# Designed miniproteins, single chains: the designs that were tried, part 97

Each design is a single chain, and the fold is of that chain. pLDDT is the mean over its residues in the fold that is shown.

## One batch from the design tools (miniprotein)

Design m3374
Fold by ESMFold2-Fast:
Structure m3374 (fold): chain A 78 residues (1-78)
Amino acid sequence: MADERVLKLTGEAVNFVKENYDKFNEAAQKVLEKYDEKLVELGEKFQEASEEEKPAIVEEIEKVVEEFKRELTKALNA
């Protein structure tokens, strides 16, 4: 279900931040701010979307969450 997938993806992103919060440097904070803005915009788009449009937006959210995890991991290991 599209709504269930968004909740799962959002929960994964939140948990990833919580698990790494003690290691946050300035670069990691900038990555978080960048992707927070993108995810808020996509969340608003999802709320306004029809049921037929939601799957495409969920795929976009999934890609952004995956990119966020990659960028954050890179920043933490820089």
Scores: mean pLDDT 77

Design m3375
Fold by ESMFold2-Fast:
Structure m3375 (fold): chain A 63 residues (1-63)
Amino acid sequence: SAMEEELRKKIEEEIIEALRNMVRGIENIIKRHNPNPTAAQQAQLQAQVDRILQLIDQEKAKL
């Protein structure tokens, strides 16, 4: 039914948002343990975060 499909889509959207929040949480933990990162370390962390968030966005687009 349309209601069942809407419920499924809402659950999938909530899971994707939870994954995004988890990635941000991990980034914050790393930053707390390295408060004086080098420019190279900052660039590497940002690139890794951006890559994972891009993969999450690609999965969201499939809903």
Scores: mean pLDDT 82

Design m3376
Fold by ESMFold2-Fast:
Structure m3376 (fold): chain A 118 residues (1-118)
Amino acid sequence: MEDAYKLGKKGYEEGKRGYELGKQGSSGDSGPVAQLGGKSAYEGGRLAAEGARNKEKGKELGLEGAMRGGSGAVAGGTALAVGRSSKGSNKKAIEGAREAVHGGNLAALGGDLAVEAG
């Protein structure tokens, strides 16, 4: 079984990479959205990882982690769509958007598992 903590931690790490890549790609329209998505994803992943280890607040932290992770995935998906349709290669923003989508989805899954473990 995948540990909710491990999923949350991976979502945090990928979301943080998405945030940094979005920041580096900020010269284009997708960069700021990828940065926002990455931030939401790593905040969600952190909350999901904390929820997995907290017996009393696991459901609350897991739910918040899932919500923030989902928001990060949505924002990352938007940034990815914008980046792929744009003239001018902002490759770092596109990579950041992919990391935000993947990290956000991992954070949401980790959060859901933390809720179920309570």
Scores: mean pLDDT 76

Design m3377
Fold by ESMFold2-Fast:
Structure m3377 (fold): chain A 95 residues (1-95)
Amino acid sequence: MPVSGMQGIRDTAGDGALAAVALAATETAMELGLTSPEVKELLKKAKELLEEAERRGEMDEHSRQLARVVRQELRRRGDPELAFAVAKEAIRVLE
């Protein structure tokens, strides 16, 4: 996904939405068969970013719904490299 798309999510839905998307995408990449240390490291980062967003009260039902929609679409496409790319871009925008 283009970097501008992830920045747009951050600008309109906030850090919590993007953190939830990062976690959903990383988990989907792993479900589709990616097991590399890099994917496991992204999972740790996504969880930490989500916990930080929850601590700040930046997680709402819209953010969770967006993450569910992204997970469903990535699962439907069945492309683990695409799911991994989505997770990497979301984390890069948050960092």
Scores: mean pLDDT 79

Design m3378
Fold by ESMFold2-Fast:
Structure m3378 (fold): chain A 75 residues (1-75)
Amino acid sequence: SDAEIAEALARLDALAAKLKATLSAANQELLDETTALHKEAVVRIIRTGRPISADERAALEEKLRALAKAIQAEK
């Protein structure tokens, strides 16, 4: 439902905001991009009741690895 989507997105935004406060400006931008992609996936899953495609999963995993590496490199 639209209410479930709104709640899920709000929760994701709250988690991202907590992490964002501890990061450099460049890594904040990367976190925002990663969060936006995950929001798209969440909306699609809730609306369709289906898992994301293998290509979408690979793209999300690549973004998560890039974010993790960037955060580790920050210190």
Scores: mean pLDDT 79

Design m3379
Fold by ESMFold2-Fast:
Structure m3379 (fold): chain A 71 residues (1-71)
Amino acid sequence: YSREEIIEYAKRLILEGKSEEEIKRKLMLLFEVPEEEIDEIIEEAKKLEKEPPDRPEPRMAGVLELEEAVK
């Protein structure tokens, strides 16, 4: 997976209102990047989303009722 794809995914999670802890967990689980890289990715994504368009409209497509399975 390209770093740009991971950053885009992190941006989506931030727009959905996910916590940083949850974003880190999802990125580690899906892309298996080290925590240091995840931290940089989250910072990059936050900077790109620093100027929200008044009211962001998240899709409210929360599908998982089960907890994530972590290795």
Scores: mean pLDDT 66

Design m3380
Fold by ESMFold2-Fast:
Structure m3380 (fold): chain A 84 residues (1-84)
Amino acid sequence: SRAEEARAIGEQAAAGIPQEDAVEPLTRLLADPDPEVREAAAEALGAIGEGGNLLGVEPLRRALADPDERVREAARRALERIKA
């Protein structure tokens, strides 16, 4: 699933594997109709951001206004971990 794909990218980023090419696809998944997919994308962008790639910071700030509380919470935690 798209959520599983996003989570796999996040796990690779957490393991120290560069994910620069994944930021744009994950940013598009923040607009997915499924809130589970948007939550997973926010978590993955957070993991990438902890590794020093800040390209996901602005998309995550927009996700703080997401209609789903789980997505807003994931974006908030991601930004806290990035320290942005």
Scores: mean pLDDT 84

Design m3381
Fold by ESMFold2-Fast:
Structure m3381 (fold): chain A 80 residues (1-80)
Amino acid sequence: KPEVFKPTPEIQAVFRSEGETREELTVAEATEILLRRFDRLGLRDPENPGVFRLSPELAKVFGKETASLREMIDTFLAKS
């Protein structure tokens, strides 16, 4: 069954910038929004395509400048 989480205000602001206004998202929906954003902005690490460079807003939430998609999703679930 899909996991549902409620983003923090900082994460919700990122999702709203991508046109998503729902208060609760499934992990799959959040993953698709993040992948679309990272691909659009060219934020994949050239040496490791599984690692993404975080925007300042996301870097503040995660406490680091780069993260894998799995690390980001695990953090979202932990903060929900």
Scores: mean pLDDT 72

Design m3382
Fold by ESMFold2-Fast:
Structure m3382 (fold): chain A 73 residues (1-73)
Amino acid sequence: SAEFEAEYAARMLELYEKGKAAKTREELEKVAREIVELQEERAKALGLPLLSEEEREYMVEKLVEMFEKELAS
């Protein structure tokens, strides 16, 4: 629904801002895991295939790398 998508977008924005405010790699990894979990909750709600454990770990690392680039700028 439109309400669900709006709430999802707001939650993603909140997590993205937390990632940008992170002071340590450990904090970035925690935020990245929360983002992946939120994406998986949305996928489950839409009846989409869920990621494997290996795919989830890959997404977490990719998100950490993206945040590290943001912090370096």
Scores: mean pLDDT 82

Design m3383
Fold by ESMFold2-Fast:
Structure m3383 (fold): chain A 67 residues (1-67)
Amino acid sequence: TPLQQQIARLDEIIKELERDIQLLQEMANDPSLSETLRLLFRGMAGSNQYLLSQLQQKKAQLQQQLA
C-alpha cells in the first residue's frame, strides 16, 4: 500500500540520518580539527538528532495508522 511504501522509505531515511549523526559526532570529537570546526559539527549533530526524533515519531504514527 502507499502507506507501507511511505513507512519503508522513511525507515531508510532514518537509517541514513543515524549514520550521518554518528559521523558528525566523530568529527566533533576529532582533536586534529580546530575548536571552531568541532563546535560546528557538534551543532550539526544536535540539529540532525532533533530531526531524527521528529522522523521517528512520524514513522510510529504511520505504523499506528497501518494497524
Scores: mean pLDDT 89

Design m3384
Fold by ESMFold2-Fast:
Structure m3384 (fold): chain A 80 residues (1-80)
Amino acid sequence: NQKEAEEILEKLYEEAKKEKDPRVRNAMMTAGLAAASGIRKGLSKQEIKDTVRRIAQSLSKMVSEEEREAIVKLVEKLLS
């Protein structure tokens, strides 16, 4: 549903604006775009979470494991 995808992107953009580190901010936006894409495709919440975790893992050169887990947890909360 496009409206739900837009709502999660807006919420994630607001959280990203609070982040001081541009590496983490860019990783948050990348994860948010992946979640929004999953919502538009009609994926389940679990499938979206799995996709976001894979995307976060692909960013392992840019962000730490702790930062990746924080991003995944943020997206999980926004999907609730």
Scores: mean pLDDT 80

Design m3385
Fold by ESMFold2-Fast:
Structure m3385 (fold): chain A 87 residues (1-87)
Amino acid sequence: MVKKYSLEDLLAAAREFAAANPEDFSLEEALRAAEAFAKLSELPQEKVDEILEEARKEAERLLAEGASEEEAAKRALEVMLRKAEEA
C-alpha cells in the first residue's frame, strides 16, 4: 500500500481527532501532529521508525520526571519536527 499522505489529508484527520477528543487534545496540538506526520511521510520508513522511537523516549523521560501529558506530547512533536527537517 502507498502510505503517502498530503499535509491537507493529515490536517483533516487532526481536526477530526480534536473534534472527537476536545477534552484530551487541543486543535493546535492536533495540527502540529499533522504537520510532523506530513514531514515524516517524505522520509524512508526506517528513518520514520527512528524518529518516532526518539520522540517516544523523550516523552517517556518527561513523564517520568513529573511533566504533564500535554508537555510530554508537545516535546515529542518538537523532536519529530526537528528530526524530520534534519533527515
Scores: mean pLDDT 66

Design m3386
Fold by ESMFold2-Fast:
Structure m3386 (fold): chain A 98 residues (1-98)
Amino acid sequence: KEGLIERARRILEKTGDPTVAVTGLMALLMVESGPEAARLINTAVTALYEGKYDEAKRLYEKAIEVAKNPQVAKDYADAILELLVEAGVITKEQYEKF
């Protein structure tokens, strides 16, 4: 059966709307890894969108460090970034520089 990440990706494929999928994954990140980790990942995504790659990387690394479940935080954060690339919100080049 599909995991939660695969289901979020399928929602994006069916709706064409990254907002629902990303919002769902961000909520799961908050529940599983805590609000501080989720806040830092949200700030990192904003920094990536603004072209602040070094700041985004630092914020991401800090999010994993403060997460209640670091591996789950990493998996959800990486899935959010991959969905944003697939949706065209950030470029593949921006993600690769992260």
Scores: mean pLDDT 76

Design m3387
Fold by ESMFold2-Fast:
Structure m3387 (fold): chain A 89 residues (1-89)
Amino acid sequence: SIQEKVDEVIALTRRLVDRALARGEITDEEAARADLAAFEAKLREIAKNATEEQKKVLELTLEVLRGEVAGKGEEAFEEALKKAEEYVE
């Protein structure tokens, strides 16, 4: 179901952000946590009315988060982000 997808993507994204913060790869902690909270709220709303357009918005949101850690060299972080994107597809 879309709710299961949303919950998994949220959990995965939270782990990715926490990992990047712990590694010092995201330096603006307040902004990162605020973005994560907004992301979670957005995904929960999407879960009510899943459309192809909203799936695309979810993918773009994950791409933005991935951009924050791009080039940092965290293999597990990149792997988990790609897994989250694949799950939404």
Scores: mean pLDDT 61

Design m3388
Fold by ESMFold2-Fast:
Structure m3388 (fold): chain A 87 residues (1-87)
Amino acid sequence: MVPLSEELREKLRLAAEAARLEGKERIEVKLFVDENGIVKKVLIYVDGELFDEIETNSSVESVEELLKELEKEYGVKIEIKKELVPE
């Protein structure tokens, strides 16, 4: 959990800075979740363009909670989309 938290914070901070430079206030985050509620992959989009990707094994609840905290901390809106991983 801690490695994902650190990586996600840094990558979202950079994405928030990139969004602000382009006059945008929105970041899209896509979570690939398995049948057990474990996030396997996180994709970060800025202005509809893929900004970064993180591979992980963290609960969807912990990832969503962290994203909510970072949304407030960085002053950007994070739109969360979830997709099921078929395997």
Scores: mean pLDDT 78

Design m3389
Fold by ESMFold2-Fast:
Order: sequence, then C-alpha cells, then structure tokens
Structure m3389 (fold): chain A 93 residues (1-93)
Amino acid sequence: KEEEIERLKEEIKRLLEELKRKEEAGELKPEERVEMLREIARLLIKAEILRNPEDIDKIIEEFEKNKELADRSSLSSQVLIEELEEFIKEYKK
C-alpha cells in the first residue's frame, strides 16, 4: 500500500509536469488537456482510497453534500468532479 501510494504520487507529479510543459510550449490540444486532467484525477482518487480506505464513505458523503457548491468554473475542477462521480457510481455497484 505505502509503496503503491508513493508510485501513484510520482505518476501524478510526472503528469502535472508534462501538462505544464505542453501548456507553456503551446502544444496542448483541448482534447489532450481534458484526457490528461482525467488521468490525473483518476490517480488522485486511487491514491486517496489507498491512503484512507476507512474514510472513503465519509469522503463520498461529504462530496455528495457539497457538490452543488463545488467550483465548476475551472476545467480541472469539472474533470475531477466527473471522475469522482464515476468512481462513486462504480463503488455503489
């Protein structure tokens, strides 16, 4: 678990640096940006699950209560919300 969490953190950091590099170079297509943000969001959710498995139900409950107040104005926030909603859907199966 500890080792897997560290690998996920490294992967997230690598993807964030790649995203920043492509944005600075003007090479980032809108579709590619969304795909990279979805991958980052998915890894963030997975890392949080592995770190705090006992708190997942509380995290889900808190998100469901506050999703109406969540900042949907930024693409990164919107993508994170969508990936979290998909995770909750799979978790409740």
Scores: mean pLDDT 70

Design m3390
Fold by ESMFold2-Fast:
Structure m3390 (fold): chain A 77 residues (1-77)
Amino acid sequence: MTEEEIRARLPAVVAETLAVLDARGDEVGRLAVQAYYRILTEDYAGAEALIREIATVDPETAAALERLLATAKARAA
């Protein structure tokens, strides 16, 4: 698939991924996918809120997402 085809399907792919994670009871994975999607859609405030929730249970995943968010913000500025 091309990058454009992936981007066009991104909302559906995110919804499908969240359903799979919910079925597995993977709450941290579900929050991480939502945070990453918010970074991609430039909802930085929403991403920061989810990263703070993740940090209370999985500091390593939160730190990785914080680095991605900082990089995305720097590219937007």
Scores: mean pLDDT 75

Design m3391
Fold by ESMFold2-Fast:
Formats: sequence, structure tokens, C-alpha cells
Structure m3391 (fold): chain A 81 residues (1-81)
Amino acid sequence: MEVPKEIPYSVIGGASFETDELLDIFLKEARSNGTVLFTPRGTLGEPVLAVVETEEEMDKTIAAIEAQGNSELSFSKEPTK
């Protein structure tokens, strides 16, 4: 038996940071380290952070989400209001 794969990327941090400043720093550091972060939205106004394994999977993941008619995927360091 194998673990079911609902999404091709990992969700980290539960999209919650002490301040929007920390979120901004985290996003910049992740990009500099070659990690791609993005925030799909659409739940009670809370964004969800996700980390992809590779650039290939990132492109495929974004395409799949957009194909579902979902425009909530974005790289956002905006505070959750």
C-alpha cells in the first residue's frame, strides 16, 4: 500500500505567521534557496502555503490548478485580513 497523493506539492506552516513581515522574509528566503512557494486561497479567507519539489512539478501543479478554473493560486506575502 502507498500513501495517497492528493496534491503534487507539500503544504507547510498552515499558512500562519506571527506577522506579515515574517511571511515576507520567509517567501524571499525560500525563493533564494530554490524553493517555490505559492498561496492557494479560497477557504474562509485563509491562504495556504505550499512548497513544490521541483520546478517541473511546480509548473504542472499550477497548470492543473488553473485547469480546475481556480484563480486563487498566487505568490502572496499580503497579510491575511
Scores: mean pLDDT 43

Design m3392
Fold by ESMFold2-Fast:
Structure m3392 (fold): chain A 77 residues (1-77)
Amino acid sequence: MAARRQEAIDHVARAAKAILDGNYDEALKHARRAGELVGRPEEAERAAQRSIDLVKAGKSRIDAATEFARAMAPVIA
């Protein structure tokens, strides 16, 4: 599992950066890949979508990216 976990961590970091950059399609793509690597694609997609929805509702991209990373921590553990 070590190699898949490391790859999942990298994809979570890329998804968070994509949220910060406003690249929501990229964020969703990387979140889904992280979820696939740990067998939890639905949870990962939901975390990314919720963070994107927070930005659309007026939350800052920094806050949304932070919430995404926090939501993904137990998913990739």
Scores: mean pLDDT 84

Design m3393
Fold by ESMFold2-Fast:
Structure m3393 (fold): chain A 73 residues (1-73)
Amino acid sequence: GNEEAAELAEKGAAAGAAGDAALARRLSQKMYNTPGVSEEGKKLALEAAKAAAEGDVAKATQLSARASIAAHK
């Protein structure tokens, strides 16, 4: 697992739940760029960042939560 990536994804999900799309996007991008993240985790982080950039905070939150789970694998 990658604890740094998981923490970034968890913070991204919390930001999305709070309606802070800009913060959710930045945290998801940081996870995507974190070394040692699984392929699944990177894909979910990228999709979360895209959803946040589009203002879909609900989708960004769900994808960030899934990315956190994938980062622990």
Scores: mean pLDDT 80

Design m3394
Fold by ESMFold2-Fast:
Structure m3394 (fold): chain A 82 residues (1-82)
Amino acid sequence: GRSFAEQIGGLAVSVGMSEEEAEELKRAIEEGDVEAAAPLLAKLIELLAEALGVSKEDVKKGMIEAAKEEGSEAAVEAVEKV
């Protein structure tokens, strides 16, 4: 299956983030770079909330649950910092 980092990278492109931003986000998550991931995740959360017509808190909750299922502790920490 797709890793959490791959899922998030694909999602970023789907909501209008550049391929460069999506690859940077994917790399930051894969490397456990919470500080690099957090601002890109903040942008993704805002774009997803707008695209889906839901609150940013709902998007954050969904991302944290998905990151926990995939075992991505760095992604959980980065989303919580947003």
Scores: mean pLDDT 83

Design m3395
Fold by ESMFold2-Fast:
Structure m3395 (fold): chain A 74 residues (1-74)
Amino acid sequence: MAQELYQQVLQHGQAAVDLFKSLGQDELAAQAAQLTQQALDLLTIPSGDSGADILAKIDAILEQIDALVEAAKA
């Protein structure tokens, strides 16, 4: 389960990074990579947070990546 979610987060974030690099948006690519790493760290680094809290934080990070993609299209 966690390994499957890890792979999904990695794929989602890497797709955004690759998109921004293809558009010459190096700063947005760096931000997307940093946000992706934060989400992966939530899955791999033990914390006192509940599973629901961790998932909510990951969802918020993925939403931020999607917002960066929208900003690049505007």
Scores: mean pLDDT 79

Design m3396
Fold by ESMFold2-Fast:
Structure m3396 (fold): chain A 72 residues (1-72)
Amino acid sequence: MPSVQELLDEFRELLAQLPPEERARLLSEFTARLTAVGQQADDQGWSPEEIEQRVKGVLLEQIERARAALAA
């Protein structure tokens, strides 16, 4: 399983290849999803380890969305 840093690096590399409008859209989606994770963590009392796993899941999904945007 890649680290959060490795997933962030891959996502950044993919975003750099996208047009500005697609990059802005995916960054906005990513920010909203991280905000939702933070809200759920606060509401449900998630551990740092649980938060890390949820963040990795979001990053994996966003990487696939970025790849799909590049293929279009």
Scores: mean pLDDT 82

Design m3397
Fold by ESMFold2-Fast:
Formats: sequence, structure tokens, C-alpha cells
Structure m3397 (fold): chain A 86 residues (1-86)
Amino acid sequence: SLEAQAQAARDAFLAAAGTVSPEVAARLEALYREVLAAIDAGPEAGRAALQRFREEGSALAETPNVAGATAFAAASAEYALQLRES
């Protein structure tokens, strides 16, 4: 289900974020929360937040594991955004 996929993406992202500094983890979590809130606000806001998450999340990713988890979380959020636009 979409809910199970979103939960798996969130769990993987938070686990990966826990392997970096607290400051980086807090910023990654804040960016992810912004994406989820923006998608609920509307497709334009959702796209802008998702782009910011992809750009800043990639820049903050200190390891391939964090980069992969960030990409997975972004893909899950993009799918949710597409469903709201359709």
C-alpha cells in the first residue's frame, strides 16, 4: 500500500539520518517534514518543497546510505504528490 511504502521510506530515512551528526539529522528531518506538509497544502508548494529536499538533502548526505534513503523518501513523496495532482 502507499501507506506502507511511505512508512518504510520514513523509517529508512530516519535510521540513515541517525548515523550522521545531530545537526544534519535535524535539518534532514525538518526538510522531510516540510515536503509532507507542503504536499498537503497543494501541488505547487509540494513541488517546491520536494525540489528543496532533493537539493539540500543530497548536499547534506555524508554517506551513500543517507543519499539512498533521501532518494527513497523523495521518490515516495513525489508519488504522493502525483496522486494529489491527478
Scores: mean pLDDT 73

Design m3398
Fold by ESMFold2-Fast:
Structure m3398 (fold): chain A 88 residues (1-88)
Amino acid sequence: LYSVETANIKLNPVGVVSTYVLLSEEDRKILATMSPQEVIDLIRALIDAGRGEIPGRYFQRLADELEEIHAEKMTPALREALAELRSL
């Protein structure tokens, strides 16, 4: 489950923060099975709850990973959501 609560837990130890933005192979496969709308909903939830808690550079890395995973399923709405995530 890619909830913001899970993301918040990963930020607790400072040394884990750099690893937090890297998706495991299992995470990448789950994300690859999601529809563009499900990914957009995930992005918006992450932006809303992660704002002020996670530095913008981490959101940029996450956006790059999501764009790569969903390149073949890319929609204009998903591109807009990724741009919002990157602009933080």
Scores: mean pLDDT 61

Design m3399
Fold by ESMFold2-Fast:
Structure m3399 (fold): chain A 92 residues (1-92)
Amino acid sequence: IEAFEEELREERDRVLAEIEELIRQGRYDEALALFRDYLVNVLKVDEAVADTLVAELRRLLDQGRYDEALAVAREILEDQVENLVLKKKQEL
């Protein structure tokens, strides 16, 4: 379903932009909470896996490596969106 794929990618880009804005404002806990909620509730990632990914972003943010944290968040969300799209195509 092309509409489903486009909607997921648009939502991913919106979530990434919001995470970037929260990080810019120093609201790291809110950025990490948004990232985790999107992984678990939208992308259906297992909570233990999502917690591991959140911990990785937190480590980068704690080190002041904000650009790397954003790059890692983007890569993770891109991978998880494509995984969900693939699963939905197999269900159809």
Scores: mean pLDDT 81

Design m3400
Fold by ESMFold2-Fast:
Structure m3400 (fold): chain A 100 residues (1-100)
Amino acid sequence: DAEKALEALRKAIENARTNRKFIATDSWVADVVDEILNDPSKAEERKRILELQLELIEIFREYLDERWPEADPEEQALIEEALKELDAKEAELEKQIAEL
C-alpha cells in the first residue's frame, strides 16, 4: 500500500510546515519506505516517495536556517551537523531517483 505510505509522508510534511518543529519522523518514514523499497515492482510509488522525502529535507533545512540565529554555539554545531546529514541524504535520494 504505497498510497498509505505516500499519505503518511504528506502528513509528516504538513506537520513540519505547520508546526515548524523538527519532529524526527525518520524511524516511521524509514519503516514505510523500507517496505516499498523491498518491492522493485513499485518504481512509480518509490519515485513519489523519494520526491516527498526531498521536499521534507527542504522543509527541515528552512527550519534549521530559521533556528540558526537564535541558537547558542552548541546548538549551532548540531545544526551544522544536521545540515550536512541532510545534504548527504538529498544526494542519495537524487541518485535513487535517477536510477529509476
Scores: mean pLDDT 67

Design m3401
Fold by ESMFold2-Fast:
Structure m3401 (fold): chain A 100 residues (1-100)
Amino acid sequence: MKISEEEYEKLVRPNPELLEILREMGETAETYTLDTIYLLLVSWAIKQGLQNPEDPTLFDVSDSRLGELLGVDSFDIRNRDEIALRLLKHTTPVVPKPLP
């Protein structure tokens, strides 16, 4: 599945497991764009020391909460759409426009 740039800008609500990781980073919002979630999780992984020192695009998440959440042992930030697709399974779309 290919994720469009427009889809990355849509507001989503993280599930409790994903939200816990975001809260550990000092985030307080209830909704985020998919792009913001992706960037925050990359920042979280860097903070946890999961970034490969020989290739900064590669992350070993095998023994981390993020790896358990995404169902992967590693990821490559150059394959953003693959990680974002896995993240979408842990979000709920924000219903656009509550009736006044």
Scores: mean pLDDT 77

Design m3402
Fold by ESMFold2-Fast:
Structure m3402 (fold): chain A 87 residues (1-87)
Amino acid sequence: DEKREELEKLLKEIYEKAKQPYDEEITEENIDRALNSEELLFEAELLKLILEGKYKEAIVELYKRYFGREPSEEELKEYLEELKKVL
């Protein structure tokens, strides 16, 4: 399952950054939970885009989710500036 593989890869990267031990069984349970939760799956996709440096694409997905439209150039710029402050 393509989404399962993507979530597993994302969780491994998060575990490495947090210096947490990777547990394959616990990770499988968390992936199953995420796949059955639209919100958790959406958050995982946003984190994936951010980890890949695709900040503009992440902001576009946020706006589509919450506002049902794409961001304007001004909204995109404002959000990128806010993300740069925390990254």
Scores: mean pLDDT 66

Design m3403
Fold by ESMFold2-Fast:
Structure m3403 (fold): chain A 79 residues (1-79)
Amino acid sequence: STQEQGEKILSVALAAGSEVQDQLSPENRRRLSDLITELERLVRENAPLEEIKRVAEEIIEVLRSNGLDEYAEKLEKAI
């Protein structure tokens, strides 16, 4: 279901965010935190899966642009 897929995407994003905190600049940590907060809101509000995936793709881009490809790949597989 859309809800189950959204919850899975959120779970992976939250785990990645927690694990990479020490590897990001304060600016990139804030950006990642803001995107994860938006993802949490969309999942809570049962937003369309397309919107949830869009925010997840933005998180993937932040991770890849900061050399965190392993975490980006984990999130990409959840989408």
Scores: mean pLDDT 88

Design m3404
Fold by ESMFold2-Fast:
Structure m3404 (fold): chain A 74 residues (1-74)
Amino acid sequence: SSVEQYAEQLRRQIEEARAAGDHVTAAGLQGELSFVRLALEAGVREAPSLQEALRAGAEYGRQLGDENFELARR
């Protein structure tokens, strides 16, 4: 899937940044990877761009936050 391909690309970029000693760039890329992983958890397998995959992950993260808030109120 395209979303899985974005995750693989980000993993490679993180590895390259760490190998170069650029831990700031690696941390930013790890943030993007976290959103791509959330998109995959939401069942989003295809996205026309990395930006759309990130948006899907961010939206799913918001939905999980809302659900966790409701569960915490019980």
Scores: mean pLDDT 81

Design m3405
Fold by ESMFold2-Fast:
Structure m3405 (fold): chain A 101 residues (1-101)
Amino acid sequence: SVAQLEEAARRDREEAKKILEELQKATVDEVDKLKKIAEEADRGLDRSNRTSAEAEAAARADPANRRQYLLLSAESGMSGVAMASTRVSARKMYEQGLKKK
């Protein structure tokens, strides 16, 4: 339903924000934390891509609500892009931290 996908898109957005905030608080010396942030961002990317795909499928199945579903697909897609960026940054800091050991 629209309401279920609205909740999923909201969760994707909040998770992306939370993971980015954790990265911003992390230092290069916190290698275990950085690895965990990268792994959480990878899982968030997968979830956001799934939400986006489910919203596109719903748009095809329910033409009356197509506009709403396509907007939710785009929103979750944007959350996925944000998570992918956070993953790249967390991975780079993780690799830098490993070189200091």
Scores: mean pLDDT 88

Design m3406
Fold by ESMFold2-Fast:
Structure m3406 (fold): chain A 80 residues (1-80)
Amino acid sequence: SPEEEKLVKEFKEDLEKYLEDAKEYSKTLPKEEFEKYIDYIEEIILDQYEKIAPLLSKEKAEEVKKLVEKTLEELKKLKE
């Protein structure tokens, strides 16, 4: 549906922005503050996914879940 496509698009754009901001902060924030920031963003991402997933078809929810998992993995790499 158009509503489903809009939700998926907006969430994908949010994920891209979180990753871009995290890459910038990885260069400027002290390690302890950066790790807390990443933990906070991971919680936001998971909460947003839990809220939108029931509104999506199973195929779209799985597509978005894979993107979430990829984004969380990239965020974890920035902590290393």
Scores: mean pLDDT 86

Design m3407
Fold by ESMFold2-Fast:
Structure m3407 (fold): chain A 84 residues (1-84)
Amino acid sequence: MKPLKVKATYTLSKEEEALSEEDLKDYFKGVAYSMIDAGATEIEITVYVTGDQEAVKAAEAGLEAMKEEAKEKKVTGTVVKLEP
């Protein structure tokens, strides 16, 4: 079986940073599901956040939910805080 690595990069807007941790978890779970449906065996995701620590925390929670959704796949992810 040949590995298929998928890379995704997202930049959260101020409006998206206002989403709850639960909403972001659902969003990233949907992303993971679509990658799995496309045949991904490895997933790498980078999320850029311009907001405060709460926005970073929500994005990290979303990535954790994504990893749980795709636990049979090799999932890596990172959150990068940008200056506002």
Scores: mean pLDDT 73

